Designed miniproteins, single chains, continued (4). Designs and how they scored, part 14

Each design is a single chain, and the fold is of that chain. pLDDT is the mean over its residues in the fold that is shown.

## One batch from the design tools (miniprotein)

Design m12489
Fold by ESMFold2-Fast:
Structure m12489 (fold): chain A 64 residues (1-64)
Amino acid sequence: VEALVEEALRELERELEEKLQEYDRRIQEALEQGDQERARQLQEEREAFVKEVEGVRRALEDSL
């Protein structure tokens, strides 16, 4: 069971990193196009995603 939880935590960390890189690229593209509103929206979504992942991570750690 512990091994499965550790695997889930590693997978969650990889997904977080991949999504953050995708958000960073989209934010840069929006800024390059002069779309400040889109860039702000993407940053808000990025922060919300990080908070959601942190909650999931805490729940998984509580299972250990």
Scores: mean pLDDT 79

Design m12490
Fold by ESMFold2-Fast:
Structure m12490 (fold): chain A 77 residues (1-77)
Amino acid sequence: SLDELIEQLRAIKEELASDPSNRDKLRAEANAVVQEATEILNAQLDSTKDPAKRQELLAKAREIARIMREIEQLIAG
């Protein structure tokens, strides 16, 4: 689910903050999670016309983007 993917990104961010030596591995894992989440989001947005559900999906997309930006900042050092 999207919520599980968001929690996976948070876990990757926490691991990266504690051990930057795994940077390349964690970057690859984060990119894989973002790719999967993007595919789920696009499929659900394409099939959903309900405004409330669309707002929830867009909020999750923003949260994913926020966490990934924080991961990128940690990777940059």
Scores: mean pLDDT 85

Design m12491
Fold by ESMFold2-Fast:
Structure m12491 (fold): chain A 91 residues (1-91)
Amino acid sequence: EIDADKVEEELKNGKKTEEVEKVYELGLKRIERLTEALGNKEIGELLKKALEALYNSDFETYEEYFKKAKELMEELRKKGVKLKDLGLPPL
């Protein structure tokens, strides 16, 4: 249903269309589920900030917060926390 090319173009132009809003809402729900599964609220907050930055076309801030979240997820993996496949190529 969601046209990925259209959403990318709209984000680059700073437009808040129905498709962009739906992607943002779905992203938030996915982050909430991931936060519950990991038992780590800090990762969830960093991912929410990254998604908010992406939604506002702030790609630099998105990269920064996403990197911080990834580093915390990697530390959980090193502690033996098993991460399920989240529909992303290998985590």
Scores: mean pLDDT 68

Design m12492
Fold by ESMFold2-Fast:
Structure m12492 (fold): chain A 63 residues (1-63)
Amino acid sequence: MVKISDEQKQELTDLTKRVLQSTTPESAREAAKTYLELYLGMSPEEAEKIAQESLEKVQQELA
């Protein structure tokens, strides 16, 4: 089970926010998922869950 650091969570949040501001929530979630899979070696299932949580957090911060 891969655990992400607070610094990695911040990088993920910043990436998600950047993509969301220039595209759609769907694209932002996909970008976050890809980052988690390729950079952190997460499974697609785990990456999707964390990407969704990051998107929801970013949407709350921008609301």
Scores: mean pLDDT 78

Design m12494
Fold by ESMFold2-Fast:
Structure m12494 (fold): chain A 98 residues (1-98)
Amino acid sequence: SIEEAVRALSEGKYDEAIELAEKTLKENPSADSYVLLAQAYYKKGDFEKAEEYFKKAIELDPNNIRAYRLLADIYYQRGDEEKAKEALNKAVEAGKKR
């Protein structure tokens, strides 16, 4: 199901990607499953839902570089440069720990 959700996302089928990602999350709740769901919402332009699920991914994996980088992009698009810089700093810290 992760592979199916990633394929739907790559094909621009964002609603299908969300449904498949939600199914994956129910079967295997993990930071990667939350990142996948958040990324699908991000691609659809639903930044509010994307932020919600990236934060859940970070709660499960505080060293998740991808979640912090995309969260920074969301804050930057909203004009919150301070939060964007904080998220980027967390991504750099996470990268050093891996």
Scores: mean pLDDT 83

Design m12495
Fold by ESMFold2-Fast:
Structure m12495 (fold): chain A 95 residues (1-95)
Amino acid sequence: DLLLGAKAIPDKENAALVLLGFAKWAVDQGDLETAERYLNAALELLPEFEPRVLVIKADIYEKQGKKDEAIKYYQKALELNPNNTFAKKRLEKLK
């Protein structure tokens, strides 16, 4: 189990980064449900990763064709981290 393996990493920051990587990979494979499980696990380990998680959730909504939801999540991510250039660029393309 990849999720349990990642959570076994002793360093919580490294474990959360691995989980974010797995979430991004799952999004690229079209496995959005698995991506959301990895995102939730990363937030459980490091709540301060919320801005990063919101960006990936916005990408999931974009891939589902839910443009309005994607915009809302990118906006929330920018409220928490205004310096996120990726979220800014994605919002500009969705306008």
Scores: mean pLDDT 78

Design m12496
Fold by ESMFold2-Fast:
Structure m12496 (fold): chain A 106 residues (1-106)
Amino acid sequence: AALEAARRALEYAERAKRAAEAGDAEAAVEALRRALVEVGRAIDALRASDLPEEVKREALELLGEAAEYLAEAKRAAEAGDFEAAVEAAERAIEELERAIRLVEEA
């Protein structure tokens, strides 16, 4: 389900943030890569769902923004910019939490 994939993406994004805070580039990048895979799965599942079109549109927009922030966090972590990686991961977490709440209330 879209919710399961979005929740897994959130868990990986939170792991990535902790790894970046610890200065562990390898762990941060791997967690961000996994978060991006789960966001893609959430997007595909959401598109295939029977949720109201307005909910789908808004949730897809939030998931797309989360994916952009996760990609930004991954690039920052790969460059050793852990401060930027943490900030981008925090924004991705916020967008994922918003998408999850929207879909849960639908």
Scores: mean pLDDT 91

Design m12497
Fold by ESMFold2-Fast:
Structure m12497 (fold): chain A 104 residues (1-104)
Amino acid sequence: SKAVEAARRVFERLRERGLPVRVALAGNDAGVTRVIVGAEEETERLKARLEAEGYVVGDVEGLSMEQILALLERAGAEVVEEGELGVVAEFPGAAAEAALGALS
């Protein structure tokens, strides 16, 4: 999965720099669900941008790197945006409900 590969690259870069990973979940009125994985400052920037685009964004705590990668793979997540210190991925349709349940 391209989303798993992108998230793995971000995790590796954060580990090399000694930076903690942050995860956030975003949903909108059209039923679109996205996940943000990145460094704290990059995640806050991406959250603010998605909120400006009409998403409601909440932080996700307590998931390991392995659990996040497994969730992206199972949900068939697609890359929306990839930067050096953060990635935004989108959950397709019905998989979004299962992803939301796993992150709650």
Scores: mean pLDDT 80

Design m12499
Fold by ESMFold2-Fast:
Structure m12499 (fold): chain A 64 residues (1-64)
Amino acid sequence: ALSFSEKQRRIAEAAVRLIEEKGQGITTDEIAEEAGVSRGTLYYHFPSKSELIRAAQYLKIQER
C-alpha cells in the first residue's frame, strides 16, 4: 500500500485533475504550479513523471 503525506496527496490530486483535463502530456512543472509547490518539492516527493502518474492513478482508485 502507498502511504501519502498531506503534501504528496496534494500533488497527486493536482496531477489527477490535470491528467483528466489535458491528458498525460502535461509537464511536472504544470503539476507543481497547480499544486502550489516548488519544482524541487515535487521532485523530492516524485523523482519522475512516471512515478507521479502512478501515484495519481493510485490516488484516484484509493480516495474515490
Scores: mean pLDDT 75

Design m12500
Fold by ESMFold2-Fast:
Structure m12500 (fold): chain A 61 residues (1-61)
Amino acid sequence: SSEEIERRERELLERAAAVLSDAELAALFTQLHNMQQAGASLEEVLAFLEARVEEAERRAA
């Protein structure tokens, strides 16, 4: 399960890198880090990342 979560995170980060600028990626990483520091679960962090990536992909299309 942890390996599948790590793979899911990697796939989402690769998709993010394809559609977001370096500045947007840096801001996204800061947001993810702040969520983790605030006690967000890994599932909550991944859901946020997925929603952000899907929005960016839809906007780029």
Scores: mean pLDDT 84

Design m12502
Fold by ESMFold2-Fast:
Structure m12502 (fold): chain A 61 residues (1-61)
Amino acid sequence: ALDEILRLGGEASKAAQAGDVATAERLREEIRRLGEEHPELAPVAAWVVREVDALIAEARA
């Protein structure tokens, strides 16, 4: 689960930097769901989601 959250975060960041905001948003929601299913990983999932949100905002600017 931790490796999956980090992998998805990397993929979401790559998608956002490539301008594929739709893919980044979909992966962001998957990360959030994993954090909800694994409460022990919720802080990590929340941190990754915030990083992806920042990159999506930059891609839209």
Scores: mean pLDDT 81

Design m12503
Fold by ESMFold2-Fast:
Structure m12503 (fold): chain A 68 residues (1-68)
Amino acid sequence: SAEAEAALREGKRLLAQGRYEEAVEAFRRAIELDPEYAEAWSGLAGALGALGREEEAKRYLEIGDRLR
């Protein structure tokens, strides 16, 4: 959906700016709108990894990989 794509783009923008907690929220919104959006799960994992939440990051990256 356009809303899920917008949330993904916002997450990527925030991630690029080092705003990791806000990026997590944006990627979670994209997943709420489209749970099969593999790129949103990968984005969430990247933001969580940057925050040091490595176990969660690994789990969500695996979910994204399974959706491809």
Scores: mean pLDDT 87

Design m12504
Fold by ESMFold2-Fast:
Structure m12504 (fold): chain A 80 residues (1-80)
Amino acid sequence: LEAEYEAAVAEVAEALRRVYTLQRELGYDVDDALIDAAVATVRTHLDQIAAERGLEAAIRAAREAVRNLRAQAAALEAAL
């Protein structure tokens, strides 16, 4: 279960970095420090869910975030 959580967190980080990279390509003011801060913030939030509601709840939240971020990335790619 912890391995599934770490995998889900890694997928969220990857999807989030993709969204910010595409925003930067479209001309938004996004630097690597902002991306790293956003990834750290999301990790902290997911770790808090895991602590309060358990790993299964955190995994569900992470998977939902991945779906939403991938949809955002697809919309941004279509705008390029």
Scores: mean pLDDT 86

Design m12505
Fold by ESMFold2-Fast:
Structure m12505 (fold): chain A 60 residues (1-60)
Amino acid sequence: MSEETRERAKELADKEAWTVEELAEKYGISRATARRLVREAIEEGIDEGMRLIEEGVSKL
């Protein structure tokens, strides 16, 4: 496994944990909803994913 792949996986895990808890508390949504948004965002890519999370929360 390449070093880049390891670093990417760690970054995604860190952002996932932070974002799920942050979104759930900040916007008053369930953790299940926050986790779904984060998972969908990760599939799109880290930078674009963060933008999609903000857009998704705005519509909730």
Scores: mean pLDDT 62

Design m12506
Fold by ESMFold2-Fast:
Structure m12506 (fold): chain A 63 residues (1-63)
Amino acid sequence: SMKEQVIENAIKALEENPTRSVAASALAELVKVTGDERLREALRRLLDGEMSPEEALEILKSL
């Protein structure tokens, strides 16, 4: 599915370049595709410096 492909691409991008910018782009795309409030909160925490890119990767892997 499109959602599964976006999640796989997000995980791959973050594993290859584990930066806050890459994590934010990945989470923002998933929020647009899914409307998931948990992912929106994760994006907010990431942008506010309350979450690391490594924590964002673990959230994506749990989907």
Scores: mean pLDDT 83

Design m12508
Fold by ESMFold2-Fast:
Structure m12508 (fold): chain A 85 residues (1-85)
Amino acid sequence: SKIEEVTEELERLSEETERKADEAKEYLKKGDIKKAEEYVKEAEEYYKRGEEIQKENPIVSSKGRQALERAKEKVKDAKEELKKA
């Protein structure tokens, strides 16, 4: 169904967002601030794409919404760590 397809895409984009945010934190631990900034930007891009898909789809599962919310928090955390570096 369209709801299932949208949910899968939101989960995929959220997973990519979290992956990029986690990689940004790993680069910060290594002292590579430039790579950390690049990965934070990529995480924001994936998150923004997921947000746009949710906005364009009038019905989305709670699972899809929860995935996107987790991704939002991961981006926020990575950006805060980047500010402290």
Scores: mean pLDDT 85

Design m12509
Fold by ESMFold2-Fast:
Structure m12509 (fold): chain A 104 residues (1-104)
Amino acid sequence: SPETQRRIGELRKAITALEHVLENLDKVKTSEQLLALLDRLIDYLQSLLHLDEPVIRDLLAGLQQLRDDVRSGKLSTEEAKERLRALLEEAIARLRERIAQLES
């Protein structure tokens, strides 16, 4: 359906955005840079909540918790980057699986 094709298009854009973050994660050197990146990702994912996709909701919750842990000093910048990498890799894998299900 046209609705399904629009959904697939939005999910493919999300994968591209998350992959771009992963490719550039090594350029993040400070907690301020990491927090700015997390804020941009959170804002982007919030714009996708209308899709009602569990992967988007789960990733958003994980990123909000990560941002809080960085702001509170619970995680170093390097520890936070490792957790962000894991969250993004899991989300990309789940989004690819979801697109495959929608194309079936």
Scores: mean pLDDT 91

Design m12510
Fold by ESMFold2-Fast:
Structure m12510 (fold): chain A 80 residues (1-80)
Amino acid sequence: MELPTVEEWLSLSLEERKALADKIIEWVKENYPEKADEIKSLIDTVLNLYEKAKETGNPYFYELAKRLFEGLINYLKELK
């Protein structure tokens, strides 16, 4: 699977991010099933933090979501 760049993720809508997240989770389930639950939990956290940023208007939640996603993508690149 071609993993997205951080820049690509940041350019996506919420719906597109959810679709991409589902593809990442599926790829992890197929190739690294022992890590699937952890990766899903991290992705769910990123999406929830983005939603919190919209609800509260607080940029802290947006920055936290971005940093967690950057860490996740770097981790997945290490696996590949």
Scores: mean pLDDT 77

Design m12511
Fold by ESMFold2-Fast:
Structure m12511 (fold): chain A 80 residues (1-80)
Amino acid sequence: EDSILSFRTLFDNTRDYSPESLEEVSDVSYKWSSLTNKLEKFNTPFSGYLSTRTASRESGQPDPDFSKGFRSGDNASINV
């Protein structure tokens, strides 16, 4: 469950490629959880990019520039 909350918060903070810190992520996730309606809108286009990039990065590839944005494609691949 905490993973789900952090996952939603991650997309909100992924504007700069990644969240600022674990403490910030966990704290923001709580506030964003109450605003699920807004996260649902942002999560849709972002989830695709983060998931696909995480999968390819697992292969030992260089980190991509997420500053460009994310794409639709909910496939949670955020596992370490």
Scores: mean pLDDT 38

Design m12512
Fold by ESMFold2-Fast:
Structure m12512 (fold): chain A 61 residues (1-61)
Amino acid sequence: SMEELREKAEELVKELSEGLSEADKEALRIVMDWALEQGASLEAIRTLLEQVRESLLAHRA
């Protein structure tokens, strides 16, 4: 269901947010919300969030 997809996506954000700043965690949350609005699958959301996380970590202060 859409509710189950949203819950799993929120779990992915929590998983991928470990070690990130509050601003970077918010960036992952925004990307997740956008991807869900586009009708992305859980697999597509995971891939997108992992790419965003790697980008954020590459520019970590």
Scores: mean pLDDT 82

Design m12513
Fold by ESMFold2-Fast:
Order: structure tokens, then C-alpha cells, then sequence
Structure m12513 (fold): chain A 76 residues (1-76)
């Protein structure tokens, strides 16, 4: 039940990111595609265990924040 709810939320996020990627180009599209890869890894981890999912989520959040901050700095 909780795993199904979490997977549904992650799939919804992935769908929004895919729609954003379809409307994006260049570096922005590459960034969004990297975020989709991170979400896929979290979904895969969730199928193994909640603990592995939490570990992957923590890593993905930190990596995504750093990538987004660096992207904004480069864009000015």
C-alpha cells in the first residue's frame, strides 16, 4: 500500500518531467532528462526496499539541488 502510493507519486513526477523535457531544448532538456534518470533509480530502489528507496531519494535530492544551482549560476 505505502510502496504503491510512493511509486504512483514518483510516476506522476516522472510524467511531469517528461512533459517538461518535450517542451525544452539544449542544456535545459539535458538537465530534465538527468532528473528523469534519477526518478527511475528511486522507483527501482523502492521495489527492493523502503530503506534503499530512502537512500536513493536522499542522494538524488542532493545531486539534483547541486545540478540546478550550478545550472542557474551558469545561466546568470
Amino acid sequence: SDVDKMIAALEALKKELEEMAGKSSGIEKELVEKMIEMVDKIIAAAKVSLEKMREQMAKAIEEAKRLYEEYLKQKE
Scores: mean pLDDT 78

Design m12514
Fold by ESMFold2-Fast:
Structure m12514 (fold): chain A 93 residues (1-93)
Amino acid sequence: APSEREIEAEVLVSFAIMQAYLAIEAARKGDLEEAVRLLRRAAELAREAAKLGFEGAEEAARKLEEAARAAEEGDAEKAIRYAEEAIRLLGEG
């Protein structure tokens, strides 16, 4: 059975993936301000999962932060690519 720590990390990862998918949809609709907000929340959740030892979560958090920066610069395509890479690192893709 997974440990309590492993369950907590998996829950954080699931929320990070959900926020990243919502950010991709916001970016596709041209709502880059909303995409930035969602990507920063996803990065925070991935960083918390990394503290709990989830493999790939630290790299995913960095990619989500790069995605947020791209969205702030008006580059929706780059933001979507980095967000999709982060989702793959977290185990969904």
Scores: mean pLDDT 89

Design m12515
Fold by ESMFold2-Fast:
Structure m12515 (fold): chain A 65 residues (1-65)
Amino acid sequence: SAEDNLEKGKKLMEEGKYFEAAGYYGQAIALDPNNAEAWRNLGEALRKIGHEKVAEWAYAKADAL
């Protein structure tokens, strides 16, 4: 489920596995594209790995929901 992928991503963020976390947040968004929390968390993960502009886009998507 979207929530299961969101939870897995959060655990990976705690472990510092930001790239893997972004993958799980991407799966959460694929299952529920209106999940604002998943978009915000994707933005945080992307920012941690240096993808600043893509992170800003993800935050903007969350803010629009």
Scores: mean pLDDT 87

Design m12516
Fold by ESMFold2-Fast:
Structure m12516 (fold): chain A 99 residues (1-99)
Amino acid sequence: RPSIAESVKKAALKKLDELSGLPRLEMAERVGEYFKEIATNALPEAKPGAEAMAEAIREVGRSGTDEVYEKALEEVRKHPELADAGIAVLEHLKSLLDS
């Protein structure tokens, strides 16, 4: 059985691909909100982590700097229950924004 975290990761990455081509901030805001929704529904106990990750994703969309990206990765790593999913979303978002 796939882990709940792996399912959240796959759903969020698929959503980010569907949003590709939108303006940076809009893409980040929409994927961040979607991540928060699916993560909170799948792991209600991880709600604070899901909310923190959604903010980190939005901040990367607003700034796009390496400093904000590194800060977002550090924030995500504080929430181990969702860290792998959040890191994957941030890495994929950064790749799309730098392309």
Scores: mean pLDDT 79

Design m12517
Fold by ESMFold2-Fast:
Structure m12517 (fold): chain A 62 residues (1-62)
Amino acid sequence: AKKVAVILAPTEEGAREAVERAKALGADEIILLHGATVEEARALAEELRALGYDVILLRARE
């Protein structure tokens, strides 16, 4: 199955760091969530898992 990283990042700098972590973890696809809540990010991750994707959920610290 494709590995998808869902990244919750409030800033561009935090997003860049989280993208590098996702790539290191073997993510095939990366989804950046801008202005989303943690609950919205988790809901998207659960939907993707239900579709058969292997999902990495990352929260940037900024």
Scores: mean pLDDT 78

Design m12518
Fold by ESMFold2-Fast:
Structure m12518 (fold): chain A 60 residues (1-60)
Amino acid sequence: METEEVTLVAEAPTLDEANAELTRKVNELMKESKDVEVTDARTERRDGRWIVTVTAKVTK
């Protein structure tokens, strides 16, 4: 099958940096993939760090 689920995670001391890192990863995935559908997005804070997680369905 040509569709896969991919999980992207970005972690940074600030939410802005975590979002910037995640955005960069999503853009790279979009460049390499025929279609990308974000199915879930979560934000978590642990030990003074921000963790942003995105789950996407990728068609190649």
Scores: mean pLDDT 80

Design m12519
Fold by ESMFold2-Fast:
Structure m12519 (fold): chain A 64 residues (1-64)
Amino acid sequence: MDELKKKLDEYFKKTKEALEKGDMKEAEEYAKKASEILKELGLDRLAENTTPESAADSAEAREE
């Protein structure tokens, strides 16, 4: 459980970094991995609506 949360935070951060670099393909790949972890956590609704932008926003909120 805690390991999945740590991976989720990591993928959110990587998505944000990829978007800041302008690498949309890399951002989409990390957002997809984040959505897979969200499904494993039982957050299927959030996983289905996960975009690179929403994943990056989640990383920013977490870092604050």
Scores: mean pLDDT 73

Design m12520
Fold by ESMFold2-Fast:
Structure m12520 (fold): chain A 65 residues (1-65)
Amino acid sequence: SSLQDKVDELVLRLQELFEKMSEEEVKEVEEKLQELVDKHDNGEISLEELVEEIEKVVKEAEKKA
């Protein structure tokens, strides 16, 4: 599925990104991702919106690395 393919892509990008980042920078990204997951779990955003917002976090972190 396209959604699963996107999730798999984002997981690989996060793994590569975390290898290049400090522990403090990793923690900041993880906290942002956790906030998004919590919003989805509370029914505030759809799964599709969650994936889109995670991609935005990954893209912003990649620009800073």
Scores: mean pLDDT 83

Design m12521
Fold by ESMFold2-Fast:
Structure m12521 (fold): chain A 62 residues (1-62)
Amino acid sequence: SRAELEARALEAWRRYVAVADTLSPEQRARLEALSARLLEALRAGDYATAEALLAELEALIA
């Protein structure tokens, strides 16, 4: 659901913030770009794309 995807995105963002200082500028730029695309997908109601982008973000910050 949208609420579940938004909750997962918020948790992923909190984790990203916690590790941001350990990431290279290139890694941070990639994660920020993925976050922007995720937000756009959620706003557009494209939940399939949002799910895929969120999974990629979660893997990168694991």
Scores: mean pLDDT 80

Design m12522
Fold by ESMFold2-Fast:
Structure m12522 (fold): chain A 92 residues (1-92)
Amino acid sequence: MEEEKEKYLKRIEEAAGRVIAIDPSLGPRVQGVLELVKKAAEDPETGQRIATRAAREASELADIAFKRSPEAGQAVRELRKAIAELASVLAK
């Protein structure tokens, strides 16, 4: 359980780094999503709900990123997928 959670957190951080490397102007928005992910991981009562919200915000960011470039959009889509997987782990 804990190792699985750490695995998804690492994937989320790596995916976020790829988004910033492709389009640094998305950095502040990506950092906002990462703050929600950090809060989700630290809160055993509402963590799943917060992670679900982070995935939704990442989905909205993907729409913005796709308008800038397909590569940025795909990178944000991978970030959203990793966050959604964390939300599933936190629901257990």
Scores: mean pLDDT 81

Design m12523
Fold by ESMFold2-Fast:
Order: C-alpha cells, then structure tokens, then sequence
Structure m12523 (fold): chain A 71 residues (1-71)
C-alpha cells in the first residue's frame, strides 16, 4: 500500500485550496492527520477516513487522492 509523507500531503492540500475547497475543511483535515499519524506518514485509507471526518465530499476526497498519486 502506498504511503504519503507530510510534505506530499501539504502540497496536495495547497492545490486543493487553490481549486476552491474550504480553508476550514483543509485546516480540520490537517489537524486530524497530525493527531492520527504524528510521524508524518499516511496511508491512502488514513487520508480518506480523515478527509471524510473533516467534511470533504467524496468528489473532494477523490481529487485529493488523485493529486497525491501525482506527487
């Protein structure tokens, strides 16, 4: 299973913000990821679950994962 770094996640969240996703959702997602994986390493499943809890739509989650896979 592919693992993403904190740097990759930060870059993806910046791009998601530029594409119009709410700063509040992005901030909540960043906080949840840091709390669940303080080592700065995230699986796709961990990112997907945290994004749903942060209030991202399924379309926003799919876009986030697509961006991460390009990094």
Amino acid sequence: MRVFTADQVDRALVRLHLEGVSPEKISRLAKLLKERSPDGRYTEEQIREAAREAGLSEEEIERLLAILREL
Scores: mean pLDDT 83

Design m12524
Fold by ESMFold2-Fast:
Structure m12524 (fold): chain A 62 residues (1-62)
Amino acid sequence: MSKLKDAVIAMLEHFRLPQEVIDRVREALENEDKETLKEVAMTHLGLDEEEAEAFAERVLNS
């Protein structure tokens, strides 16, 4: 994974998200699945739809 994708996984581990969620994000990063990243950000990180979309876009477009 890129340096930024590794940093995102480390951030999720810091927030103590379930391993199942971390695995879903890892797969989404590999497949450039914006919708899955957005869903996780909204559901588990408490971001609103606009913030979650910006998060997914920044991570995938880096």
Scores: mean pLDDT 77

Design m12525
Fold by ESMFold2-Fast:
Structure m12525 (fold): chain A 58 residues (1-58)
Amino acid sequence: KNTYKVPPGYEITTSDGKVYKEGETFEVEDSEVLEIKNKVTGEVVKVKGKDLSVFKVK
């Protein structure tokens, strides 16, 4: 599992409907599809966990 952190201005929803708010950490599998919401624009995009490298905790 990789640990990710929600960046400022974003909100992440897992396939199960669980919501992670900015600054929260979460673990996700590479194959899981996540919804990323931009809180400024309201846009929602779907990405796989493997494509979340930009949010990965170092």
Scores: mean pLDDT 74

